# Designed miniproteins, single chains, continued (4): the designs that were tried, part 46

Each design is a single chain, and the fold is of that chain. pLDDT is the mean over its residues in the fold that is shown.

## One batch from the design tools (miniprotein)

Design m13676
Fold by ESMFold2-Fast:
Structure m13676 (fold): chain A 60 residues (1-60)
Amino acid sequence: EEEAVRRAREIADAIAAGDREGARRLLTSIPGVGEETAERILARPPAQASTLAAGAAMDA
C-alpha cells in the first residue's frame, strides 16, 4: 500500500517535471505494467496521465 502510493507520487512528479523517460521507467518497473500500457498512460494529458499512473501502481 505505502509503496504503491509512493510509486504513484514519484511518477506524477516526473510527469509534472517533464521527465517523460523517468516516468516511463517508473511505470515499466511496476509488476504487470508493460511498455504499451506505460506509453498509453503517458500519451494522455499530464493530469490524466498522473491519475492513470496512480491506478496502475495501486493495481500492481
Scores: mean pLDDT 74

Design m13677
Fold by ESMFold2-Fast:
Structure m13677 (fold): chain A 62 residues (1-62)
Amino acid sequence: STAERFARAAIEEAETILKNLKVDNPEAEKLLEEARKLLEAGRYLEAYDLAVKAILLALRAL
């Protein structure tokens, strides 16, 4: 589904951002872990929302 594709893309982007910035941000990492669990549960819109929040939180730490 389109929602699944967007959720997966957002999670992959969040993983890449956290890895490249090497920012120690436990809250962003926790949101990303929760997003992965929601994705596996088929809760794609919630997974997408948490992945985006992880990205924004990581960028704020710059």
Scores: mean pLDDT 83

Design m13678
Fold by ESMFold2-Fast:
Structure m13678 (fold): chain A 69 residues (1-69)
Amino acid sequence: LVPELVKLAKEEKDPENRKEIRRVAAHAGLLLFQGKRGEDVIEEARKLAETIKNPETRKKVLEVLDKIS
């Protein structure tokens, strides 16, 4: 989950879109560090991903989350 989001962020050329992907990755990582279950982490990451302004970037992040769930 976090490695896949980090990889997606590295492949993103736009700094603002990259920042949004990193925000989702950081939030997921924090929840995992706090001992949240993977299911709950994916749900919270999905909610945050829905706030991404760019439709293509949002879709890519959601696709990563779907592959793990």
Scores: mean pLDDT 82

Design m13679
Fold by ESMFold2-Fast:
Structure m13679 (fold): chain A 65 residues (1-65)
Amino acid sequence: DIEKEIARKAGEAWEELGKLYEKEKNLEKAIEYYNRARKFYLEAGDEKKAEEVEKKIKEVEEKLK
């Protein structure tokens, strides 16, 4: 399904942006972009990738505490 493949690729792109902001210590932006990646992975039906990104969001949120 081409639409799910596009959604998965979009999720990968947003996840990459989240990683870049995390490296720059902009944790608020990292969380924002990881949340966007999660939404696209769910749209793609990729529950495993969505769960992996959710774990990253939790890790970054803990760093803000």
Scores: mean pLDDT 85

Design m13680
Fold by ESMFold2-Fast:
Structure m13680 (fold): chain A 59 residues (1-59)
Amino acid sequence: ASPVETAAAVAEARELLARTKGISEEATRLAQQALDAAERGDIARAGELMRQAKEVAGL
């Protein structure tokens, strides 16, 4: 992915990780996996994991 897409995905995953902390351990785990994927440039996987984290957290 482009540097802009990678930066945006990393920022969104970090925000989601902060939002899921204290709500659900499962959602926090998924958000952490999304951040790891985004940092590796796997934007498609990061997006899917962020979607799952939002569903689990009720966001």
Scores: mean pLDDT 82

Design m13681
Fold by ESMFold2-Fast:
Structure m13681 (fold): chain A 60 residues (1-60)
Amino acid sequence: MDTEVKVGMTFDEVGTPALKAGIPVVFDAPLSPSVILTEGEGTLASLNKAGKALVFRQQV
């Protein structure tokens, strides 16, 4: 099944392939002093208008 990058997708679904394509991935985590125990937790909140970065927001 062909799945395109969409808002609501997890890092594991789009983050890894985006990194392989050279697209930077950013986590929009306002208050998270450490992310050492996160396995790409969060969902895609928005795409950079230029399509050069993916922004993930934590679901907390």
Scores: mean pLDDT 46

Design m13682
Fold by ESMFold2-Fast:
Structure m13682 (fold): chain A 71 residues (1-71)
Amino acid sequence: MEEILKRLEELIERAAELAGSEDMEVAIRASMVLIGLAVLKRAIEQGKISEEEARKEVEKLEKRLEEVEEE
């Protein structure tokens, strides 16, 4: 779980940086990913999600963030 949380924190930092973009579309999409990452982190910290489910959700959000970065 620690490894997933570390990866999640790294993604949150990347999404937060993109949310500050001068490109409004990039900033909006990155902000949406950031919200998803924050919700997932809270769910993990509260024990509401399994490690396997958390890993799958992190992978989905990472893919979404990569799509924003490719714009």
Scores: mean pLDDT 81

Design m13683
Fold by ESMFold2-Fast:
Structure m13683 (fold): chain A 110 residues (1-110)
Amino acid sequence: MVEIELDDAATVTVTDTATGETRTVRLRPGETLDLGEVEVDGRRYSVALVMTEIDGVPRLGLGLAVDGGLEHARLLAEEGARIAALNDRVPLGMGGVVATGEEVEARLAA
């Protein structure tokens, strides 16, 4: 797992908690940082940290993308609680929509 800290409006520190490796990256609005891959229903999704700007304020979100692109990813407007909730979110395959944890569990149970 990785830990993410926002050191500044545009500077992000990422720590891999399994290895203790830390890296610092400066992200501008519209830029992404690749965090790795996850598999859902036999399809691989890239997980990326994305910087966006909402009402003139830089905000971090988590995006999920298929086959190394961000075409099905969505940014969340709010850091903190929404980043924590993103463990429950995966792409639905339509229009870049992200599923909730309840929808993911329903799909995995089917």
Scores: mean pLDDT 48

Design m13684
Fold by ESMFold2-Fast:
Structure m13684 (fold): chain A 113 residues (1-113)
Amino acid sequence: SRLDELFEELKKLNEEQKKLEPNAPVLDTKNLPVTLQLIAEGRLDEAEELVLSLLEVYEKENNKIGLAIAYHDLGLVYEAKGDLEKAKEYYEKALEYYPNYLISKKRLEELKK
């Protein structure tokens, strides 16, 4: 399925990221699959609410890696909503917290075409 293809590509990119930088942010295997499932089902507002809840937790914990992951996931939600400009802003925000985050870089390059 398209969801399975996307999930496998994200896993592959995370493995490549880990090889380059051992402390790099990784695919959030607890929350990202749920977010992707909600997006695939067209439950975009629920996906946004889930990611915003995670963002609040990571902000409270001052977790820069978690913030990068959460902003990337918001980018995915807004891309699914068709708000490509807001998606770009969130992918760029993820890169502010982690500049070498390969999955966010790849999404930005695809959206600039």
Scores: mean pLDDT 76

Design m13685
Fold by ESMFold2-Fast:
Structure m13685 (fold): chain A 73 residues (1-73)
Amino acid sequence: AIANVKVRVRAVGSSEVQLKLTYADGTVKTSTVRLAPGEEHDLLVSVPADQFKSAEAVPVGGAEVLSLSTSVQ
């Protein structure tokens, strides 16, 4: 089974989003994604469902997090 994390973001100017994934063993991975100004963007990350605990999206600068969803397949 796979956990799919989808984050939808909007950037007003040059902006970044930090995606923090916490794994079942307590490991945290942080990825920084640069956003193009003016448009909405989808960020997609897939991890093994048995290894997934939680996800958090942290906007930096002019970024706005519109939604964060997690689905297991």
Scores: mean pLDDT 79

Design m13686
Fold by ESMFold2-Fast:
Structure m13686 (fold): chain A 55 residues (1-55)
Amino acid sequence: SEIKELLRKTQQEILKIAKQIEEFLKAGDYERAAELREESNRLMLESSRKIEELS
């Protein structure tokens, strides 16, 4: 299923970004952490849009 593969890939990318956010927060780089959070939100929106196209 293309939808299942897309969901798994998106989940893995979001988890990877979450780890990077944690590292930036530990380093006190709040601006970079905020940028990554926005990127993660954009990926979730794009994934939702693609799922609608495949449905």
Scores: mean pLDDT 83

Design m13687
Fold by ESMFold2-Fast:
Structure m13687 (fold): chain A 113 residues (1-113)
Amino acid sequence: KVITEGDLQLKETIRRQLEADGITLTDEQLEEVVELEREARQAMLDGDVERLLEIAEKYREMGLDDRAEVYRLVAEALQRAPDDPRAAAALATFNDPSLSWSERRARMRALLA
């Protein structure tokens, strides 16, 4: 597996985010999360709701429940986005770098309820 400088920076960012939430992953698990984050970014750009749901399921399998639910909610928001202001607010919440993944989960779930 070829690791780029960008992948190393993303891996370090993910490690710090997870440590802030009290989660410590192995280096191999962090590399898997880096790949899932790259796939999620592409899926969001493509509006690929099915891909985002697959990514959510993979995070759930890893025990990263907050990330899993956030990506499931992102998929729902993208389906509703142009015609639903709550969906737009949920996507803005996802993109807020000041929020933890657990905070994103809680706020997005409330907005889409």
Scores: mean pLDDT 80

Design m13688
Fold by ESMFold2-Fast:
Structure m13688 (fold): chain A 66 residues (1-66)
Amino acid sequence: SAQDYLDKGKELAAQGKYEEAAKYFEKAIELDPNYADAWANLGVALAKLGKDAEAGKYYRKAAELR
């Protein structure tokens, strides 16, 4: 489920595996494009990777869905 992908992404992010975490957050969004938490967590992972412009875009998307 989208929740299972979000949870796996969070586990990977907790391990500092932000590139892998981002892929799981993307899978969660693919299953549920209205999943605000998945967009927010993708933004955090991308910010940790230095992709600040992309992170900002996904934070805005998360805010729009809440």
Scores: mean pLDDT 85

Design m13689
Fold by ESMFold2-Fast:
Structure m13689 (fold): chain A 70 residues (1-70)
Amino acid sequence: AAEVLAQLNRLLAEARAAIAAGDLATAQKLLNEAVELLHENADRLTPEQLEAAQAGIAAVYAELKAAQAA
């Protein structure tokens, strides 16, 4: 579980860095990888960890959509 959350957090951090750099295609790819990682490991997470992970992905996705609209 801890390794999955660490990898998820790394992917989300890299996605935010890509958004800041204007590389929205890379940000989308990293978000897709984060979603896949979460789906593949959902059964290994507590409900609390799963909710937090979903919220993290949603927050970065909202940042990406805002950047695409600018």
Scores: mean pLDDT 84

Design m13690
Fold by ESMFold2-Fast:
Structure m13690 (fold): chain A 81 residues (1-81)
Amino acid sequence: LLAAGNAALEAKDYAAAIASFTAAIALDPNNVAAYYNLGLAYLNLGNYADAIAAFTKALSLNPNNALASANLAAAQANLAD
């Protein structure tokens, strides 16, 4: 599921990526990588509210994820427009 989601992200198939990462989270609710990549998929679709939620969860599990922090700020800036 995580590997399938990563392949979908690389292919720019964000709907397939969201489905795969959501399934990965259902199997492991503490999967930081799945939350981070779910946020990336939502961010690329312009779904900033869901991207913020996913990145916030990734940061709650791993506060040192600098990429999640940067992308959270980007999603928040886009939502504020």
Scores: mean pLDDT 80

Design m13691
Fold by ESMFold2-Fast:
Structure m13691 (fold): chain A 58 residues (1-58)
Amino acid sequence: MSLLEQAEHDLAVGEASSDPTVAATAYAHARRLAEQAGDEELARRAREGLEKAYSAAR
């Protein structure tokens, strides 16, 4: 898979996960891959998901 395809997959895993720890891990990975691929929109969505997952864990 390309970096972009991997980022999209991990973002989808984060969005589908009911476990905040699993979601946070998936979003963190998606953000890194999206940034490496240069997709600012996907990176932004992953950062927003990660922020929400961290908030749910507190």
Scores: mean pLDDT 79

Design m13692
Fold by ESMFold2-Fast:
Structure m13692 (fold): chain A 67 residues (1-67)
Amino acid sequence: MKKLKIEAEILEAMGRMLLWVFKEDPEVQRLAEEAIREARKAIELAEKDPKLAEEYIRRAEELLRKA
């Protein structure tokens, strides 16, 4: 459970980094914002519903990979 929360926090930080670096790229901005939302849901769910948290982590990873 703690590992999922750490993974989600790393993904959120990566998304925020993309927002700072690619301010003029609207597609990267959109993908990064969506990834941050998915990662934040994973953080909230990590202890309540680990399986659902893993799904949100996977979605955040996929969005960041597309950015």
Scores: mean pLDDT 82

Design m13693
Fold by ESMFold2-Fast:
Structure m13693 (fold): chain A 100 residues (1-100)
Amino acid sequence: SKIEELKERLERVKEELERLRRERASAEELIRALQEATLLLEEAQKLFPDNKEIAREMLYAGALATLAAMLRTLGALTEEDRERLLEEGVRTLERALEAL
């Protein structure tokens, strides 16, 4: 089903974020993964427009992606920031998967 395909794609992005956290993630890889998570959650929100939990996690993922991009642009993205953003991205996807 389309829902099962979406869950599989969300799980793959979660696994990628966990991989990037274990390996020294570049700012570009981090931002790209968070943007991909946001796009998948936007697709999930379209399938479940009344699911407030999915809507929340979509907005949260977008905020994380925007913050990462802004910090990178300012040259202010630290290794600590990368770790926190990756952890928060994983948690966002875990909550979204539970809400589906």
Scores: mean pLDDT 87

Design m13694
Fold by ESMFold2-Fast:
Structure m13694 (fold): chain A 54 residues (1-54)
Amino acid sequence: SPRVDDLVRRGLDALARGDPETAARYADEALSLDPDNEVARGLLTLARRLAAER
């Protein structure tokens, strides 16, 4: 889905900017639209881990 792909891209961009909290929100929104999206699931796991280490 173009919208899911856009949300994943925005989440990855947020991680690149050092904003894992924003990345987690984009990943969660992507998973609300496509719960089986492996990229979004991986992004959410990584973003949550990085947010917890701050």
Scores: mean pLDDT 85

Design m13695
Fold by ESMFold2-Fast:
Structure m13695 (fold): chain A 63 residues (1-63)
Amino acid sequence: SEAEDLALLAAAGASGEELLAWIMHEVEGLSFREIAERLGVSVATVRRRVRRARAKLAAARAA
């Protein structure tokens, strides 16, 4: 579940910024553009944060 993934991400050392971007994209269904507008950052920054969160989640699931 998304709640279990979120707990796993936090345990895997995801930053608050990575967790927030992941929640907004995966749980709330917002596009990278919408997240960038809401957070006041670039789309590239949002993409990087979500990518890092996904990488940490994949690594944690493989452990």
Scores: mean pLDDT 84

Design m13696
Fold by ESMFold2-Fast:
Structure m13696 (fold): chain A 70 residues (1-70)
Amino acid sequence: DALEQALAIVEKALKDGTVSREEAIELLEKAGLSRETAEAIVDKYSKGKKTLNVEQALALAKEVIERVSA
């Protein structure tokens, strides 16, 4: 479920302060996105860093939800 995995990314960032790029990619792949799409979305919000902060995780989750709802 794409919504469930997007929320899991946000929950991890809220709990730990950050979520890793690799973990975010893996969660998006479990949501049914291709690795290419998952990497493109994560890299868009991580701005070349290996982690996403809470603000970046929320923006990422919003885009994923919009993509699966359209």
Scores: mean pLDDT 82

Design m13697
Fold by ESMFold2-Fast:
Structure m13697 (fold): chain A 64 residues (1-64)
Amino acid sequence: MMDALAEMSRLVAEAVRTGDWEAARERMREIARRHGLPEEEVERLLTAGRLALAASAEAAAIRA
């Protein structure tokens, strides 16, 4: 359970970096299924990651 959340968080961070949210979603669903986590958990983490990316994109443009 704890390891699954850590792995999923790692995939979200990778998607934020690469922009490949579809690949991250597929891999996260696989992890959730193996650990008996609800599919809603995957969608929740992906949504949070996308919101973080949107917020950080403007900050990065200013910082650069």
Scores: mean pLDDT 73

Design m13698
Fold by ESMFold2-Fast:
Structure m13698 (fold): chain A 74 residues (1-74)
Amino acid sequence: SKEEKAKRYARIAALAVKEHWGEITDEDVEAIANLVSELTGIDKETALKYAKEAADEVNKLSPEEVRKRLGEES
């Protein structure tokens, strides 16, 4: 579904940002939301919600956990 695809893309993007920069900022969340909306066609409000949820979850992860989850999404 569009919702599942949007959640997955938000999660993958959040993991990638965390891996490369060590932290997901509010600016990163906005960028992820815009990307997810563009790629899936989901509305920006819902994309922003999913981006925030993904960032909150991923920001709590250790570097090892981030690498493991990225491997699972590949």
Scores: mean pLDDT 85

Design m13699
Fold by ESMFold2-Fast:
Structure m13699 (fold): chain A 103 residues (1-103)
Amino acid sequence: LAGDVAAAQPAEVVEARGLPAVPAGVAVLTMDDGSVVVVGRAVVTDPATGEPVRLLLTLHATRVERLPNGELLLRGTAVVTDEETGTKETHEDVEVVVRPLPA
């Protein structure tokens, strides 16, 4: 069976640049076409209302580098989706360093 996702690796975010919120945990997905996608969820507080906003973050990596310490450096374009409204915002030149977690 051919799935859209070929492999999934749980990871923690060590550093992030260009994202409006940093998820504590992410999944690094390797797609059937060899592309790499990082998916995470974050909850932020709306400063106007005080209500929690749930964000789905999807980073489409154009560059993946394995660092000497075993961490992964991913660069690409992130789409941030408000899970309540479905509103999407695109962030370019996003950089995320993740540490793979044991399964």
Scores: mean pLDDT 78

Design m13702
Fold by ESMFold2-Fast:
Structure m13702 (fold): chain A 80 residues (1-80)
Amino acid sequence: SREELLEEVDAAILEMQLALVKHLYEKGRISPEEAIKELERILKQARDLLARATSPRVKATLQDIIEEAEKLLEEVKKKL
């Protein structure tokens, strides 16, 4: 359905945004504080999407995004 396609697109956007934040942080292009703000935003959006997602595939993708973002957030906070 159109709703399922939009859920897949929203999840893909979050996955790309997480990859970008990780890349910019690893290259020293953003500060730890900036990385934390972006990761917290991604986590909030991913959790909000997961709560309303109906597709098992989309749920799995969002759970992976949440796990990766939480892990990176913990690593970044340790470097403050």
Scores: mean pLDDT 89

Design m13703
Fold by ESMFold2-Fast:
Structure m13703 (fold): chain A 76 residues (1-76)
Amino acid sequence: SEAEEKAEKLLRDVEELEEAVERGEVSVEDALKGLERGLEALKLLKEKYPESKAVEEAIKRLEELREKLEEKLEEL
């Protein structure tokens, strides 16, 4: 489905950002900005496809990753 494809792409893009942070290629701050944009896009998808499990799961995963990145930023 369109919701599934878009949610999977957004999740993949953000997971790639996390890996880039761990490699030292992207700052935690820049990764958080990218993640916030991804989360905003997923929330818009949820409004269009409120029953999509893929969108719900992607939002949950991005929120968990956001918390992890915010903790790393606080340790700096």
Scores: mean pLDDT 81

Design m13704
Fold by ESMFold2-Fast:
Structure m13704 (fold): chain A 123 residues (1-123)
Amino acid sequence: SDEEREQLRKVVEDLVQQTLEQMDSLSDPREQVILALQAFVVLARLLGAGELAAKLNEHLEKLEKGEIPSEQEAQEMIQNVRQVVQLAIEKLQLSPELQELLQQLLQKFEEAVAKILEEKKKS
């Protein structure tokens, strides 16, 4: 319903804002990626995207165990996150302001993933 969709938009806005604020307080790019992935898993579940949620949760579990993704695994993770973002925009009919916040979260996530891969190459 329109009322349920409006309630979901408010939940998504709160989730994205809280995640962005917490990411800005973190200096470790691995912790930033884990935090953002946790948020995208929750978002995928809220959207009924069970397969995307499962795929993202597999990446999350590996990172939580201290595994650093390969370049291929990182690309797959980013593609799955981009699919969740697009699905949220379309299914929830997000405002331009909420779309901008969600795109900011996606950008910070992609930047943190790039930092993890660069740090691995220097080690």
Scores: mean pLDDT 89

Design m13705
Fold by ESMFold2-Fast:
Structure m13705 (fold): chain A 99 residues (1-99)
Amino acid sequence: MDQEARDLAEEALRLAEEALRLAREAIRLSQSIESINLAIAAALRAIGARFLAEHALKLIEEGRGGQRALDLARQALRDAREALRLAREALERAREEAA
């Protein structure tokens, strides 16, 4: 359980960092309020996913892991995946506007 929660939380952190990187690039390229808003939405969701993943890892470190850490890590991964999807959409839209 704690190893599964750790692996999921670490994956969520990796995806959230990628989403933040893509969202920042989308903001730099954006020429419309819609692409900026998508990038901001992606960034906020990625920040939330990072928070949940870090909380799960802290519970494991403190010997308080178990089901709670696993549930937090699963939620973090879901949120990180959605953040990455939104960041990719924002970047694609920004590139279309720039072309």
Scores: mean pLDDT 88

Design m13706
Fold by ESMFold2-Fast:
Structure m13706 (fold): chain A 98 residues (1-98)
Amino acid sequence: MEEEIALGIADILTALGNLFLKQGKYEEAVKSYRLAVELAEKAGVATPRAYLNLGIAYDKLGKKEEAQKWYEKALEDARRDPRFAHLIPEAEELLKKV
């Protein structure tokens, strides 16, 4: 379905964002993660890991207010879906540092 294709592209964009983040290319990481998140949201799929990674990229750019927004969104989604409960401690720790 169209949703499955969009999610496949979102996975590729998330992988590219992870690569850029590891290389210190934080602006490019933000762009890749934002596209991944947008596609997943249009498909109605929760992506708390992508929200955390997007927040980390913004935090590395010194954009603390944006980082906080994405960490809070990741925490909210992780609390609503038991599949992502393992992300709650990481999101809470990241929020304490912004």
Scores: mean pLDDT 81

Design m13707
Fold by ESMFold2-Fast:
Structure m13707 (fold): chain A 60 residues (1-60)
Amino acid sequence: MTELVLKFESKEEAEEFARILKELDPSLEVEVEGNTVTIRSDLSVEKLIGLVLRAIGELL
């Protein structure tokens, strides 16, 4: 199991990022607490990082 924690400047950015990430892979467990996003998955760290980078690119 892989777990990543990302911090954003605002809760709005965190929520938008989480939405995009869930659109990319609905099987991901994504939790938003304020400006922090916690991602839990059985995916490899490499694959999960790839999804995170893609979601960040969609956000920006």
Scores: mean pLDDT 81

Design m13708
Fold by ESMFold2-Fast:
Structure m13708 (fold): chain A 59 residues (1-59)
Amino acid sequence: SKEEAIKKAIEEVREIEKFLGKKLSEKEQEGLAFAVALYLGLSEEEAEEVAKEVAKTLA
């Protein structure tokens, strides 16, 4: 679901930021969230919605 994809994308962003010791840019957050959504089997349209929602949540 989109909700599951959003939660997993946020988790992935947090893990990467923790590993790097720095915050990802909005564009990097969107790109990673988009990739996570596609990996979970969502459509490109749904993946774009997930990317925007993740960036908005982390702003």
Scores: mean pLDDT 84

Design m13709
Fold by ESMFold2-Fast:
Structure m13709 (fold): chain A 87 residues (1-87)
Amino acid sequence: VQPFSPEVVEMTEKVVEKFEKKYGRELSPAVKGLLTLYISRLVYRDLGNGSDEDFEEMLKSTLMTEEGMSEEEVDALIDLAKEEVNK
C-alpha cells in the first residue's frame, strides 16, 4: 500500500531528478522520504495552523545535520519542490 498519492510521488521524482542532475549525486532514501512528506504537505495544504513552517525548519535541520547536505543544497531542494508544486 502506497501512503502517498501518485501525483505526490511523481512530483517528488521530478524534484529528485532535477537535483541529482544539477549536483551530480544521488539522494539517500531518507532524503527522498522526507522530500515526499514535504511535497505532500505543500500539495494538500490541509494544515491551517502554521505547522508547515515547523516542518520546513525540521527538514532543513535534518538534511544538514544527518545527511550532510549544505545549506545551498537544502535551499535548492526546497525551492525545486515549491516550484514543482506551484506549476
Scores: mean pLDDT 75

Design m13710
Fold by ESMFold2-Fast:
Structure m13710 (fold): chain A 90 residues (1-90)
Amino acid sequence: KEEEERRRKSQEIAREIGRLMNEFIDKFVEKVKELLLKHGIVTEDSTDDEVMGVALRLIRENSDGLAEEIEKIAKETSEEMVKKIRELQK
């Protein structure tokens, strides 16, 4: 049945998109943490939530050009994710 094939393919695509979105979040947080560690703003023991909280605060305050660097990381990681998603929908 065509419906079973469509459902199976849709489920596989949805699962892979979910995996890519999780990969994007993890990679984005990791790169932001590396940036903030380099500038001495966070420590290696800082949690992902703490890192993201600090990043959001820096963006709001437009502090020391770090907002621009965080936005660049977000753009680069999101573009990589979008490219991978587009390849799946071929």
Scores: mean pLDDT 77

Design m13711
Fold by ESMFold2-Fast:
Structure m13711 (fold): chain A 71 residues (1-71)
Amino acid sequence: SELEERIKRLEELAKKGNAEAYVALGLLHFRQGDFEKAREALEKAKELAPDDESLISIANTLLEQIEKKLE
């Protein structure tokens, strides 16, 4: 399907070290209710781009929301 193909492309970009692809995967998993997968993807994005303050800020905002869902 279209969505499955999009996810596969994002996974390939993420595997190549694209931190923004990990953020996109994290947001997608968050919207699907897969909070553990969302958290993992966002943490990986921060590992790949530790000097990108704007990306880290976005990832931290989403991680805070995930933490509240997981309690």
Scores: mean pLDDT 84

Design m13712
Fold by ESMFold2-Fast:
Structure m13712 (fold): chain A 65 residues (1-65)
Amino acid sequence: GPVPRVVLGGADLTGVTIPTVLKEGNTFPAVGVSVTADGVKITALTPEQEEAAKPAVDEWLAKHP
């Protein structure tokens, strides 16, 4: 299915770009992103953007620890 559009602290990380960023295990304090054992917490985004990103991020994290 389609990957929802994701913006992390003003950076557009849609589709294939978000898996690459998360695969590197980066925490982005300036952009309000942290990766946890339960998924990705996105602090700098609106609640609607966080909700839209969850399914794609959770699917990716299940494949890539």
Scores: mean pLDDT 47

